# Designed miniproteins, single chains, continued (3): the designs that were tried, part 96

Each design is a single chain, and the fold is of that chain. pLDDT is the mean over its residues in the fold that is shown.

## One batch from the design tools (miniprotein)

Design m11549
Fold by ESMFold2-Fast:
Structure m11549 (fold): chain A 118 residues (1-118)
Amino acid sequence: MVKLEESGGGTFEEGSSVTLTSKGSGFDFKNYTVSWYRHQGDVLLQEVASISSSGTTSYAPDVAGRFTISQDFSKKTSYLHMDNLKPEDTATYYTVLIPEVPGGKIVIGKGTKVTVVA
């Protein structure tokens, strides 16, 4: 069974750094683009970062230069490193696996909540 287990959420001070971790099981990252999404309140769902199986990265403009996405194929883990946290980064963060092969299925993690306090 394909699973994504996000961790690293909690309550953090403004200006601090945190690394969120998404550990996969039952699949191979080389067949997927890994995207990190965040859900703020009940309205805003945003893709903040992505990394393809070939290592091509993309970032939303509001987090570019502060957030870094990476992956470790041997550990089946994706990381989102978040520098210089702002109260506006308060959200639930999810990993989404987007298949790069025909007939593949999208997989969505359960999410980890980040709260940033001033």
Scores: mean pLDDT 82

Design m11550
Fold by ESMFold2-Fast:
Structure m11550 (fold): chain A 80 residues (1-80)
Amino acid sequence: GAESLAIAGALLGIGGEFNGELAKKLKDRSLAEAGVRDGREGIRLGREALERGGDRELAELAIRQGERGLEAGEEALKEV
């Protein structure tokens, strides 16, 4: 349900941030692209969880973590 979307989004956002930061350190374009993709998907899933009336704090966490993943990936793309 909505909670599963929010959890999945949060985990993707966390993974995206990790991949983006690792991409900066290793200068790895594929990790940077993974950070962007996972960050965007985390935001999308968090927003869908909100639209379905799921737990607001969990959905907002998914959006925030997705945004961090996207930012880390985009920053890494500028450095690779």
Scores: mean pLDDT 89

Design m11551
Fold by ESMFold2-Fast:
Structure m11551 (fold): chain A 56 residues (1-56)
Amino acid sequence: MKTITGTASSPEEVLKLMEEYNKLAEEARKKGIKPGEFVSGTTTADGTITFTVKLY
């Protein structure tokens, strides 16, 4: 199981994380592995959002 954690403080950074997830999901599909799910993390006190992507 692979876990990728990204921190996003803007909508543009969130979109970048989604693009990375899609690339990894496509790689998993080509290898015959079921891709995991994108999981939104907790917003920190400074307004930064941490997203975790779990794969396989």
Scores: mean pLDDT 63

Design m11552
Fold by ESMFold2-Fast:
Structure m11552 (fold): chain A 74 residues (1-74)
Amino acid sequence: MSEELRKELEDAARLFAAVTMYHLAKKTGDIELLEEAIKLAEEVAKQSTNPRIRDLAKEIAEEAKKYLEELKKK
């Protein structure tokens, strides 16, 4: 496996983890899990060279941040 392909797979796996954590946090109300999902999505958005992975990671981070703000106000 090439180093470039390995990096893309690692970025995709981290993005998948962030999405999974975000959906689980929404079901459970777990603020810590939501904050970890945001952090992971932002790291993927910053580190990934694949524009599709970056755009999706940015979208997930923004959506999760908006949800976190709503939870903190309750």
Scores: mean pLDDT 82

Design m11553
Fold by ESMFold2-Fast:
Structure m11553 (fold): chain A 72 residues (1-72)
Amino acid sequence: MVSDRELARAIKRIAVAVYATVKKVSKEDADALLAILESVEDPEVARKMIKAVLDSEDAKEALAKAKAIAEA
């Protein structure tokens, strides 16, 4: 059995793994990005952050946008 929160966490991990593979992101940057995403409990904030990451051209832009949203 998987809770909605556990499922959301799995989706975040899959999204980061796909993004890192497609954009050839380093393990360090991928781990940092995942940590920021997993720190967000609010579903609306998490959705906004995932969209910003996926819309980013490179890992540095994705990390900057994710940090800005997490600190808001």
Scores: mean pLDDT 76

Design m11554
Fold by ESMFold2-Fast:
Structure m11554 (fold): chain A 64 residues (1-64)
Amino acid sequence: AAAEAAEAAAAFRAARAAGRPPPLSEEERALAREIADRLNAMGDGLDKNLAAKREGKPLNPEEI
């Protein structure tokens, strides 16, 4: 609880004091982008299905 919060805060301060972000591998950055792209694609599919339902059109399960 409090000790874990203090450790997280200390690690964050150490990174800021170093004047650089913590070293993230390029693989980790690529993975984060892939996750973000996937979430955005799922959101777009949901929005299209909601619009179709409001217009009385059949839902497209491939977009969910």
Scores: mean pLDDT 63

Design m11555
Fold by ESMFold2-Fast:
Structure m11555 (fold): chain A 69 residues (1-69)
Amino acid sequence: MSEGERAYQEALELLEKAREALEEGDVETARKLFEQAFTVYVRHADLLSEEQKAELAERFRELGRELRK
């Protein structure tokens, strides 16, 4: 698996865990996981495909709106 693919999978998993925490009402944990996912995304952006970046950007946009409320 490429480094980009690993970064994509890690960011995706962190975003899924963040949404799960938010659905359980744990907003603090959801924010921390969201920040971790975003850090992975930013640090590895040059290794991600356009498709992977688009999918992650959409997930960040949706979850970010929920967290800001």
Scores: mean pLDDT 84

Design m11556
Fold by ESMFold2-Fast:
Formats: sequence, structure tokens, C-alpha cells
Structure m11556 (fold): chain A 78 residues (1-78)
Amino acid sequence: MAKEEAERLLEEAARLLVEAYRAKLEGNEEEARRLAREAGELALRALELSEDLEEFQKKAEELMKEARKEIEKLAKEA
């Protein structure tokens, strides 16, 4: 259960980072900062719930890779 919660929090954090980048591209620095801060808090909570740091690292790397792809798409459309 805690593992599923940690994964969901990481997925939400990655999503918020993509939204933060979109806000930055739109010139909304205040929103970008807010979303980035929220993403950081969710990532910390996920780390607190994680019992396997190696598994946590692999999931985080996977999600960050997907987030980078989404960010590249947003940058291309800007």
C-alpha cells in the first residue's frame, strides 16, 4: 500500500513539473514557482513513504524521463 501511495505521489509530482514548465513558457512565473514547490513537497512525501530506495530511484528516473518528453513537446509548440 505505501509503495502504491509513493508511486502515485511521484506521478503527481512529475505531472506538476510539466505544468510548471508550461506556466514558465506562458510567462506565468508565479504559477510556475507554485507548481514546482508543490511538486517538490509531493516528491518528499513519496520519499518518506518509500522503503526501497533503489525501487524509488528507478521509478523517479522513469517518471522524469517521461516528464522531459512532455516538456520537449511543450517547448516545440511555444
Scores: mean pLDDT 82

Design m11557
Fold by ESMFold2-Fast:
Structure m11557 (fold): chain A 64 residues (1-64)
Amino acid sequence: MDDDRRLVDDGLDEASERAARAPSGEEALRVVSDTYRRTAGVLRDPELREQLTRWSREFDEAVS
């Protein structure tokens, strides 16, 4: 189903835009993590949801 792929693409674009406007590298990583986590929450494909959740966790761990 193509809806999840579009949501992923939109989420990645949003993450990039927010990261580019972040005042610091740590803030950029936080906004990317938060955006990926929110995107994962709206996905219907469990494999894509798991992938974005893992990426979100990796970015969160990089800040922590």
Scores: mean pLDDT 79

Design m11558
Fold by ESMFold2-Fast:
Structure m11558 (fold): chain A 61 residues (1-61)
Amino acid sequence: SLEEFAKKLFEMAQKLKLPLSAFRSEIEEYLGIELDEEDLERLDAAKSPEELKEVLEELKK
């Protein structure tokens, strides 16, 4: 389901022309963690759903 979450989030960011960091609250709620500024920079650097999934897995623990 993390893969599906990453795909949907990435698609939504592309549709709305927003950075992934704009979805901070949704990501924090899904993962059950608090994101810091460095985490947000890593999220914004993801260029694909696959890269986003990898970042989310690292942030989760």
Scores: mean pLDDT 84

Design m11559
Fold by ESMFold2-Fast:
Structure m11559 (fold): chain A 86 residues (1-86)
Amino acid sequence: MEKLIKNIEKSTENILKILPEEEQEWFRKKMEEVIKAVKEKNFEKAMELLVELSLELDSLGTREGILASAGVGVLLIQLIVEMKSS
């Protein structure tokens, strides 16, 4: 769990570096909600938030938004792997 949270935090900082300044604060706040859901072990909510965030980033219609959406997609895969029993 701690490894997943640290990985989400690191990925968030990397994604922030590619986003325009106008989108950085909005994205950071959304990722804080994802981290909160993970800490509460509400993986379904964390997954839903990451899917919504990916779609919102794609809807920006920018190259940076598409790249950030791809980064969020990697986090979604990591979350699903963590949720997998056995």
Scores: mean pLDDT 81

Design m11560
Fold by ESMFold2-Fast:
Structure m11560 (fold): chain A 64 residues (1-64)
Amino acid sequence: KETVVIRAPVLGPEVAEKARALIRELHAQGRLDETEVVLEADSITPEGAQLLREIGAEVARLRA
């Protein structure tokens, strides 16, 4: 399995949107099930946290 790590000092909406774009690209390539995406940050904004919950739900649906 492949691991992709996204690092940012603050996980805000722009970083969450980058993760979403990566997830959608991996799905389009048929690689979503073979790739682990890890997000590392010192802090998370409320907007970033909300988008991550939405992205997690999208990933669960795409893998189902």
Scores: mean pLDDT 79

Design m11561
Fold by ESMFold2-Fast:
Structure m11561 (fold): chain A 60 residues (1-60)
Amino acid sequence: MIEVVIEAKNILEAIGIALRIIGDIPDAEVKVEGTKITVVAPDRPEYRRILEELKAWAES
């Protein structure tokens, strides 16, 4: 399993990111706590790429 924490700029962005992850990684468990999104997913190269890309975008 991989665990990635993504910090969004606001609550609406956090909800959008969570919905994107659920759509792209159906095996993922997503927890949203304010602007903080915690994702736990199977350790697959494609999932790691998606999560790292979203994290970089959200936290830029």
Scores: mean pLDDT 83

Design m11562
Fold by ESMFold2-Fast:
Structure m11562 (fold): chain A 91 residues (1-91)
Amino acid sequence: SSARGRALAAEGNVALREGRYEEAVRLYTEAASLLSGEERANALFGLGRALFKLGRYEEAAAAYEEALALAPSSFYAPMMQAALAEAKAAL
């Protein structure tokens, strides 16, 4: 459900903040599968950030590209674009 997706995304945010990057990847991946639109884009942005911290740059770039495609006019879109450029530069 979308409520479960939001709860998992919130847990992912905590995991990311605490440096539990592998757990953040799992939580955001499940959250994204349960969410749509801007909420899914936000979960995918978190997923990309966690993947980047793990050195998984190709996967991080893919997550950022999907997030931008879902929410190109989001308040976070400029941050997503910058993160995508950084991930691609690390390849």
Scores: mean pLDDT 92

Design m11563
Fold by ESMFold2-Fast:
Structure m11563 (fold): chain A 78 residues (1-78)
Amino acid sequence: MSKETVALALLDLKRRVEETIEDPEVRERALALLEEAIKAVLDGDFEKAIEYLRKAAELMPPELAEEALRLIEDIEFS
């Protein structure tokens, strides 16, 4: 995947987290972790991006967590 493709996927995931997670504290933590993942991708630090994305996935409902884990796979095998 290109950096742009990964960043766009993370931005879409961030939007869906904002729409789906009703608990403001959990939502804020998940969004902060996704923002750190986006920064890491833009810096070319994919290992760090995967770490933040895994942490964010733990705060997500199963459907979003599955998409986050799939994105981790796409990054690892790029």
Scores: mean pLDDT 82

Design m11564
Fold by ESMFold2-Fast:
Structure m11564 (fold): chain A 60 residues (1-60)
Amino acid sequence: MKIIAKAKEDYTAVEPDELSVKKGDIVEVLEIREDGRAKVKNLKTGEEGWVPLSHLEIIE
């Protein structure tokens, strides 16, 4: 099952494996870790990376 989330606020990547997102970006959640990180794919750009789960609102 696909999990879709919307970025609640801007996030700027600080590590090479992280993804920068803008508020309102729609992402597919690929993996959620118990430490509060989500690996996501930006549906607009196709780019993948880690984003803090706190910056995401699950919508599906």
Scores: mean pLDDT 81

Design m11565
Fold by ESMFold2-Fast:
Structure m11565 (fold): chain A 64 residues (1-64)
Amino acid sequence: PTVNLRDALMQALLDLGLSEEVAEEVMEMVERGASKEEIERFLIDQGVPEERARRAAELAEEAG
């Protein structure tokens, strides 16, 4: 199958070192229309380093 944008985002989040559970939650947030700021804040609250959280939020914004 051709690459699904959701599958591409999930893989990118995992490549950044996020856990599968955290990556899945980010995917649900994108589906709900969460802002980049909301996603970044969620990741920081999960213990993800600020630079990684920002990068993950940017990727999620571009996929949404």
Scores: mean pLDDT 80

Design m11566
Fold by ESMFold2-Fast:
Structure m11566 (fold): chain A 82 residues (1-82)
Amino acid sequence: LSEKLRLEVEGAVYLMRGIVYEKAAEIELEKGNLEEAKKNLEKAVEAYEKAARYFEEAGDEEGAKAAREKIEELRKRIKELE
């Protein structure tokens, strides 16, 4: 794999991890488990931060922007659960 392609793949992997943690948080919210939901949203933020960095390094500005928008959205959601 080229270095750029490798960075894009890493970005995609972390983006998928972020989505998985978001879905886990939604499941916990449906169960009324606010603490577990918050924990999963925090893990999603960490995953999207890594995705944004990899996309930036790969020169994928659209991917990086999308990940950063998700981070901002999730940080607001976390504050609503506090």
Scores: mean pLDDT 87

Design m11567
Fold by ESMFold2-Fast:
Structure m11567 (fold): chain A 72 residues (1-72)
Amino acid sequence: KEIDEGVALILTGMARLMLKKGKPEEAARMAERALEVDPENADAWEVLGEAYEALGKLEEAKEYYAKAEELR
């Protein structure tokens, strides 16, 4: 859906910005919101993995990275 894709793109961009600011919890929330509207967004899965890795949740991060790679 065009609207969902646009919203997911914006939320994914915001999540990456939060990671750059050292706010992985905020980044994870933004990425999760992006995936609620577009669950096939590979970039959102990758950002979610990066956020969970920054939070020390390495097993979850690995699963999210695998999902992102699967969708590319």
Scores: mean pLDDT 80

Design m11568
Fold by ESMFold2-Fast:
Structure m11568 (fold): chain A 60 residues (1-60)
Amino acid sequence: AGTLTAEELRAMLRAAGLDPTDEQIEWLIAAFDTDGDGTIDAAEFARLLAALAADAAAAL
């Protein structure tokens, strides 16, 4: 409970209106995968979304 695969991450980003490349998905997993399991924890994904929202707000 609470892990996201590369395919799930891609699907969620596309649902948000983004078009990530395979390299971007691989980089995100490498950056946030602390166990080397090839998955991202749901809490880490929530933090990523919060960080992206904060970055977008700071750019204004």
Scores: mean pLDDT 68

Design m11569
Fold by ESMFold2-Fast:
Structure m11569 (fold): chain A 67 residues (1-67)
Amino acid sequence: ALDELEAALAAGEPLSEEQLRILRSHRAGLEATRNLNAKIKTENAPTVTASGSYEGVSVSATVETLP
C-alpha cells in the first residue's frame, strides 16, 4: 500500500488528504528511524532520541539502549 502511494505521488496522480498525511507521516518516521540508528551508533547513552520531518509532519522516536 505505501509503495503504491509513493508511486502514485511520483507519477503525479491525485491522492486524498488522508493518503498524503499517511505518506508524509511514514516518510517522517523513516527519517526519525534513520537519525535514531545513526545516534545509537555514536551515542554511549542509556536513552537515545531522534526526530524526523517530511513536508510539515514531524515524528520523534526514543529507544533505551542499556550498556
Scores: mean pLDDT 72

Design m11570
Fold by ESMFold2-Fast:
Structure m11570 (fold): chain A 84 residues (1-84)
Amino acid sequence: RKEKEREIVKLLKEVDELAAKLEDEEVSRKLQELVTKALEALEKGDYEKAAEYAEEAAKLAREAGNEEAAELAERAAKLARELA
């Protein structure tokens, strides 16, 4: 359980770092907001909410053409779903 939580945190932090490098400030802000909400849900043990926010982040990243961030967010969402 704690090992999966650490992996989710690592993946979400990587998404946040990629979001910060985006030239589209609106997409960057929304991605960072979703990552923050996912991390907050994870800290509260709300794995279902953490997965939902990570899924939204993956969708937004994919729509923005950032497939690397989308893949990382999808992996975080899958791990959070396994803990739910």
Scores: mean pLDDT 83

Design m11571
Fold by ESMFold2-Fast:
Structure m11571 (fold): chain A 61 residues (1-61)
Amino acid sequence: GAKELAEEAGRLYSEEGDVERAAELAREAWQIAGADGERAAKLLRDGHTTGAASLILSSEK
């Protein structure tokens, strides 16, 4: 679900350095959760990793 996609997005960003793939997964995770996936993807691309990770990991729905 959305949580697994969000966790994988964080892993791709921090462990693999694949910003684009992480941003795309973050967008999908937040869209499934009914939130603003575009903002999560933009934060990752802008290098705001803490903000993006917080938005990703707070989706418990």
Scores: mean pLDDT 65

Design m11572
Fold by ESMFold2-Fast:
Structure m11572 (fold): chain A 56 residues (1-56)
Amino acid sequence: SKADEVRQRAIEQFREFLENSRLPPEVKEKLIEELERQPERLSELYGEAYLLERQL
């Protein structure tokens, strides 16, 4: 469906965001794993990544 396509693009953008982030590799992997398990948490995981990066 179109909604599924939009969701897939958002997930891809999140992965690209993490690849360009200063977060440690283990943290990036954990966030990706959490997204794969619960895609509905995309917005929450973005917020978590932003907060963690600000602590660097």
Scores: mean pLDDT 80

Design m11573
Fold by ESMFold2-Fast:
Structure m11573 (fold): chain A 57 residues (1-57)
Amino acid sequence: LSPDLEAEIYLALGRMAFSLGDYELAIELFRKALELSTDPKIKEEAKKNIEEAEKKL
C-alpha cells in the first residue's frame, strides 16, 4: 500500500469513529493519517478533522 492510500484509510476510519461519538479514537486515527501522508491535501484534511474532534471533547 502507498503511504497516501493508507492515510486515506485512516481518515475514513477516523470519520466513522467521529460519527459513533468516539472522539478520542477519531483523533488517534486522524493523527495516524497525518503521520503517514506526504500529500498536503490529505495532511490539511487530517488537521481539520483533528481540530473538529478536539472541540467535541
Scores: mean pLDDT 85

Design m11574
Fold by ESMFold2-Fast:
Structure m11574 (fold): chain A 109 residues (1-109)
Amino acid sequence: MLKEKAEELYKKGKEAYEEGKYEEAKKYYEKALELYEKALGKDNPKTLEVKTNLGLAYAELGKYEEALKLAEEVLSIDPNNERALAVLAKAYEGLGKYEEAKKYAEKAN
């Protein structure tokens, strides 16, 4: 039951993100993340996927410190997570830390 509700919210979050509605995407991803953490646990690959997409939404909103924190949490569990490395690169670029941004972008590719 919780997993099915999380899947619906995650789908709505992705649809909002693709439409450039980043604040709406953030809210759907936050709700989906809470439900996936309860249903599957915090270290489940699906939970980590939703957390990285939430980080991307934060970065698009200019909330770079929040995006970094989420990506670092994912990388603490999965150090080679390509999506989380991409979130770090985008957040560092937004903060004007171009050397760090390049380093993580190269690891994500």
Scores: mean pLDDT 87

Design m11575
Fold by ESMFold2-Fast:
Structure m11575 (fold): chain A 68 residues (1-68)
Amino acid sequence: SSKEDLEKLKEELNKDPRIEAELVGDDTLVVKTTLDVASLTGLALRIIGDYPNLEVKIDGNTLTITAK
């Protein structure tokens, strides 16, 4: 389920000390980072490739990941 995908992704991302990922409700993962724009864009593309059922939005140094 998308909820389980978001929970797994949260645990994976939080292993990087530059990333703070938190679940908001059942369908949204907010990912705050200290990554530069190139690294953040690469991360977003990787997530979309691995989880085609998830939508990724970039705003500054933050990713918002929602279930479709």
Scores: mean pLDDT 84

Design m11576
Fold by ESMFold2-Fast:
Structure m11576 (fold): chain A 82 residues (1-82)
Amino acid sequence: SEVEKLIEKAIELAKKHGLDEATSYFEKALDYYRQGKKKEALLYLEKGVRIITRKAIETNDPELEKLAEEFNKILDEVAKLM
């Protein structure tokens, strides 16, 4: 599934950057998606992206800002396919 690959990409990207809380939410999103619970999957993906976006704003870190943009792009692609 294209959606499953996108969620797995979000998990890998979050793990690479030590975003442990967001990683946990993305792993829950994948589990819900595999159960056919699409609304819950999207909700947990949104929760993970929101944490990253909030940290980027709070720290004013340009690396986190770029990561937040990449995660929002993944979220938009997943939402479009659901």
Scores: mean pLDDT 89

Design m11577
Fold by ESMFold2-Fast:
Order: structure tokens, then C-alpha cells, then sequence
Structure m11577 (fold): chain A 70 residues (1-70)
């Protein structure tokens, strides 16, 4: 659902903020990822038939970012 996508996007943005604290040299890269996440949420709002695909992509990104923080 769109609510799940928005929740996952916020969780990912929080992880990106934590990564920017740990790797300040990559802050611009993390900001670019945040911008792409905002665009993905906007796309999901306009294209509800794609919500499942978008949610899966966000879930994979979250798991990858969590692994980097470990």
C-alpha cells in the first residue's frame, strides 16, 4: 500500500542520515538517494498499480543499507 511505501521511505531516510554521520565524505551520495526515494514515493502516489514493485525495491534497499551500518 502507499502507506507502507511512505513508512519504508521514512525508515530508509533515517538509515541514510545515520550513514551520513558515519561517512560524511559520502553525504552528497546519500542526499541523492533520498531525492530518488522522494521521487519513487511521488511515482507510487500517481501509479498505485506499481506499489508492490516499489515496496519490494525499497525493502531491498533498506536491507542493503542496514548491512553497511553494521
Amino acid sequence: SLEEIKKKAEEIKKLLDELAEKYPELKSEFEAIKENIDKAVEYAEKNPERNEEILEQLDELKEKLKKILE
Scores: mean pLDDT 84

Design m11578
Fold by ESMFold2-Fast:
Structure m11578 (fold): chain A 54 residues (1-54)
Amino acid sequence: SLREKVAEAVRLAQEEDLTPEEIAKRVGFDSLEEFERAVREHFGVTLEELRAQA
């Protein structure tokens, strides 16, 4: 599911030393832009904003 993909991507970003582009690809997004869109749709904020708040 999309929610599970986004949750896994956030986990990878915190636990692994991977770039956002590699994380997006690894969890099955077509691009970084698609990953950013999914985060915005699921959390109501941009990926940049979400990471800035962490």
Scores: mean pLDDT 71

Design m11579
Fold by ESMFold2-Fast:
Structure m11579 (fold): chain A 55 residues (1-55)
Amino acid sequence: CSLAQDLLKEALKEISEGNIEKAKELVEKAVNICLELGDIDLAKEIVDKFFENTT
């Protein structure tokens, strides 16, 4: 899931810049990659971090 982790980092950067829609797209891509690899725990962590940083 190195690509998914890179996408999460990019999404967090987009959130900090106020680009929530771009961050959402990056998070969706990262989650899909993790689910394809069977890494459900990482997919959940990515979703949780997105919501924590958008409040």
Scores: mean pLDDT 79

Design m11580
Fold by ESMFold2-Fast:
Structure m11580 (fold): chain A 61 residues (1-61)
Amino acid sequence: MTAEEIFNKYDKDKDGVLDILELAELKKDFPELSFEELDTDGDGVVSFEEFKAWLEKKKAE
């Protein structure tokens, strides 16, 4: 499963970002997920680019 497939599954609003509620649902499947690690811009949402970068770091470590 690709980062795009995972992101699109949880992007219920189809607005291209994950809000806090969508991230809470994602964290149920990925309990190691930290909202603060994903929200690098500090804007309260997570873009696809932030999510992909986080997922790549988790796979590369």
Scores: mean pLDDT 73

Design m11581
Fold by ESMFold2-Fast:
Structure m11581 (fold): chain A 56 residues (1-56)
Amino acid sequence: ELKEAYEEALTLEGRRRELELEIVIGVLEIKRALGLLTEEDEELLRRAEEELARLR
């Protein structure tokens, strides 16, 4: 599940955390492009983007 991947990303540090968050965001963006994004996925995407921004 994407939530599980996001939570795993939060256990990593530095570059590894950034890369994992980018993967989660990428998958969610593909879901959005396909019109498959749920309300929960939208919230997860927002959180992942905010978390990634804090690392940059």
Scores: mean pLDDT 78

Design m11582
Fold by ESMFold2-Fast:
Structure m11582 (fold): chain A 74 residues (1-74)
Amino acid sequence: SLALSQISALRLAINLVKEGKYDEAIKLLDELIPLASPEVAKHLQEAKTALENGDKEKAIEHLKRALRLVMEEA
């Protein structure tokens, strides 16, 4: 399902951020944003901005919020 695919992708994004693979995480977020609901997309955009600023903690916070929203929408 689309929701399961989004959940798997968001888990991967969180893992990439934890590993310091910010460019790979940003690329994945750019693929997810157009497919996401507006509220999920907002958190993915904020995570991307945090990664561009080197703010790992803020990026993970927004990705976890996005993951929770996708799970609630499923």
Scores: mean pLDDT 87

Design m11583
Fold by ESMFold2-Fast:
Structure m11583 (fold): chain A 80 residues (1-80)
Amino acid sequence: SSLEKALELAKKAIEALEKGDVETAIELLREAAELVRDVDPFTAHGLEEAIEAAEKGDVETAIKAAKTAVERLEQLIKEQ
């Protein structure tokens, strides 16, 4: 499903951020946000906040926002 793919992308983005691969993380977060935009705009907004933090070089905030989005995606998948 789109939610399961978004979850995989968001988890990979967190790994990229932890390794300092900010550019890769931003690309993965953008793909995840697009997949969830029509399903849960709130989670999409959280992913967009992670992108904005990453673009500003605030890696810690980006990781926290991305982890929150992962938790929400896991909840949405369980509710299917």
Scores: mean pLDDT 87

Design m11584
Fold by ESMFold2-Fast:
Structure m11584 (fold): chain A 69 residues (1-69)
Amino acid sequence: GEEAKRLLEEAERLEEEGRRLLEEGKKKLEELSKIEKPDSKEVAEAIGLVLRGIGLLEQARLLREKAEK
């Protein structure tokens, strides 16, 4: 029904954003790993991007499960 369609559309949006943040954070961490003494704030920001990305992907998974019931 309409509710299932809405949940799937929201899940797709969260998956796109979550994947983008995760990839951005991982790329930033890889760049920082090449620095002998990286700035702790930049490391924290990069980790924050990875964690937000994972959180959005998990939220999307739960929405997809709800839509399939």
Scores: mean pLDDT 86

Design m11585
Fold by ESMFold2-Fast:
Structure m11585 (fold): chain A 55 residues (1-55)
Amino acid sequence: MSWQEISEKLIELGEELNKKVQELSKTHSPEEVMKKLQELMEEMQKRAQELLEEM
């Protein structure tokens, strides 16, 4: 996978995270949103690391 493809996937992951956080904020309390956001960020970080290792 090229760096361009990896960088595009990383941007998509960030955009997906933002959309998920926005949806969570509409249906959950702020405390629950923060907890779920932290879990999502950790998952996204691991996926990003896997993509970067393919460089």
Scores: mean pLDDT 76

Design m11586
Fold by ESMFold2-Fast:
Structure m11586 (fold): chain A 64 residues (1-64)
Amino acid sequence: SDGARSGAAASAAGAAGDSAGAATGQHEKFLVGGNPEYGRLGAEAGKAGDSAAASAYGRLAFQA
């Protein structure tokens, strides 16, 4: 149904955005000399299907 498809798309987009954010954050922190492991951990968690950990690390890499 449209509702189920929209929900799945929103969840996938959120997870993908978090993963992309983690990757971007890692790159930015690497250039700054910060802590790049947040981006790596976020990407690894995303690949493992742990969306909660991926989101948390992605936010940390993006914000911090």
Scores: mean pLDDT 54

Design m11587
Fold by ESMFold2-Fast:
Structure m11587 (fold): chain A 75 residues (1-75)
Amino acid sequence: AAELAELARRLGEALLAGDLEAATRAAVELAVAAHGEGAREYEEKIREEVAELLRLPAEEIARALEALVALLEAA
């Protein structure tokens, strides 16, 4: 729970900075922590989804990440 929340916060920092590569790396590590090493095979798919998130307003990104972190901390 705490480990996933920390990875989600790291993802959030990269998304708010507009850093596609850092956000993709953080998202892959979050997926690996949740689903195992096989999640690295989805790096390109995750990169595409991160690129879509970067098109959202920063407030929407921040709100979604707050909800995700709260869910992961509660688990």
Scores: mean pLDDT 75

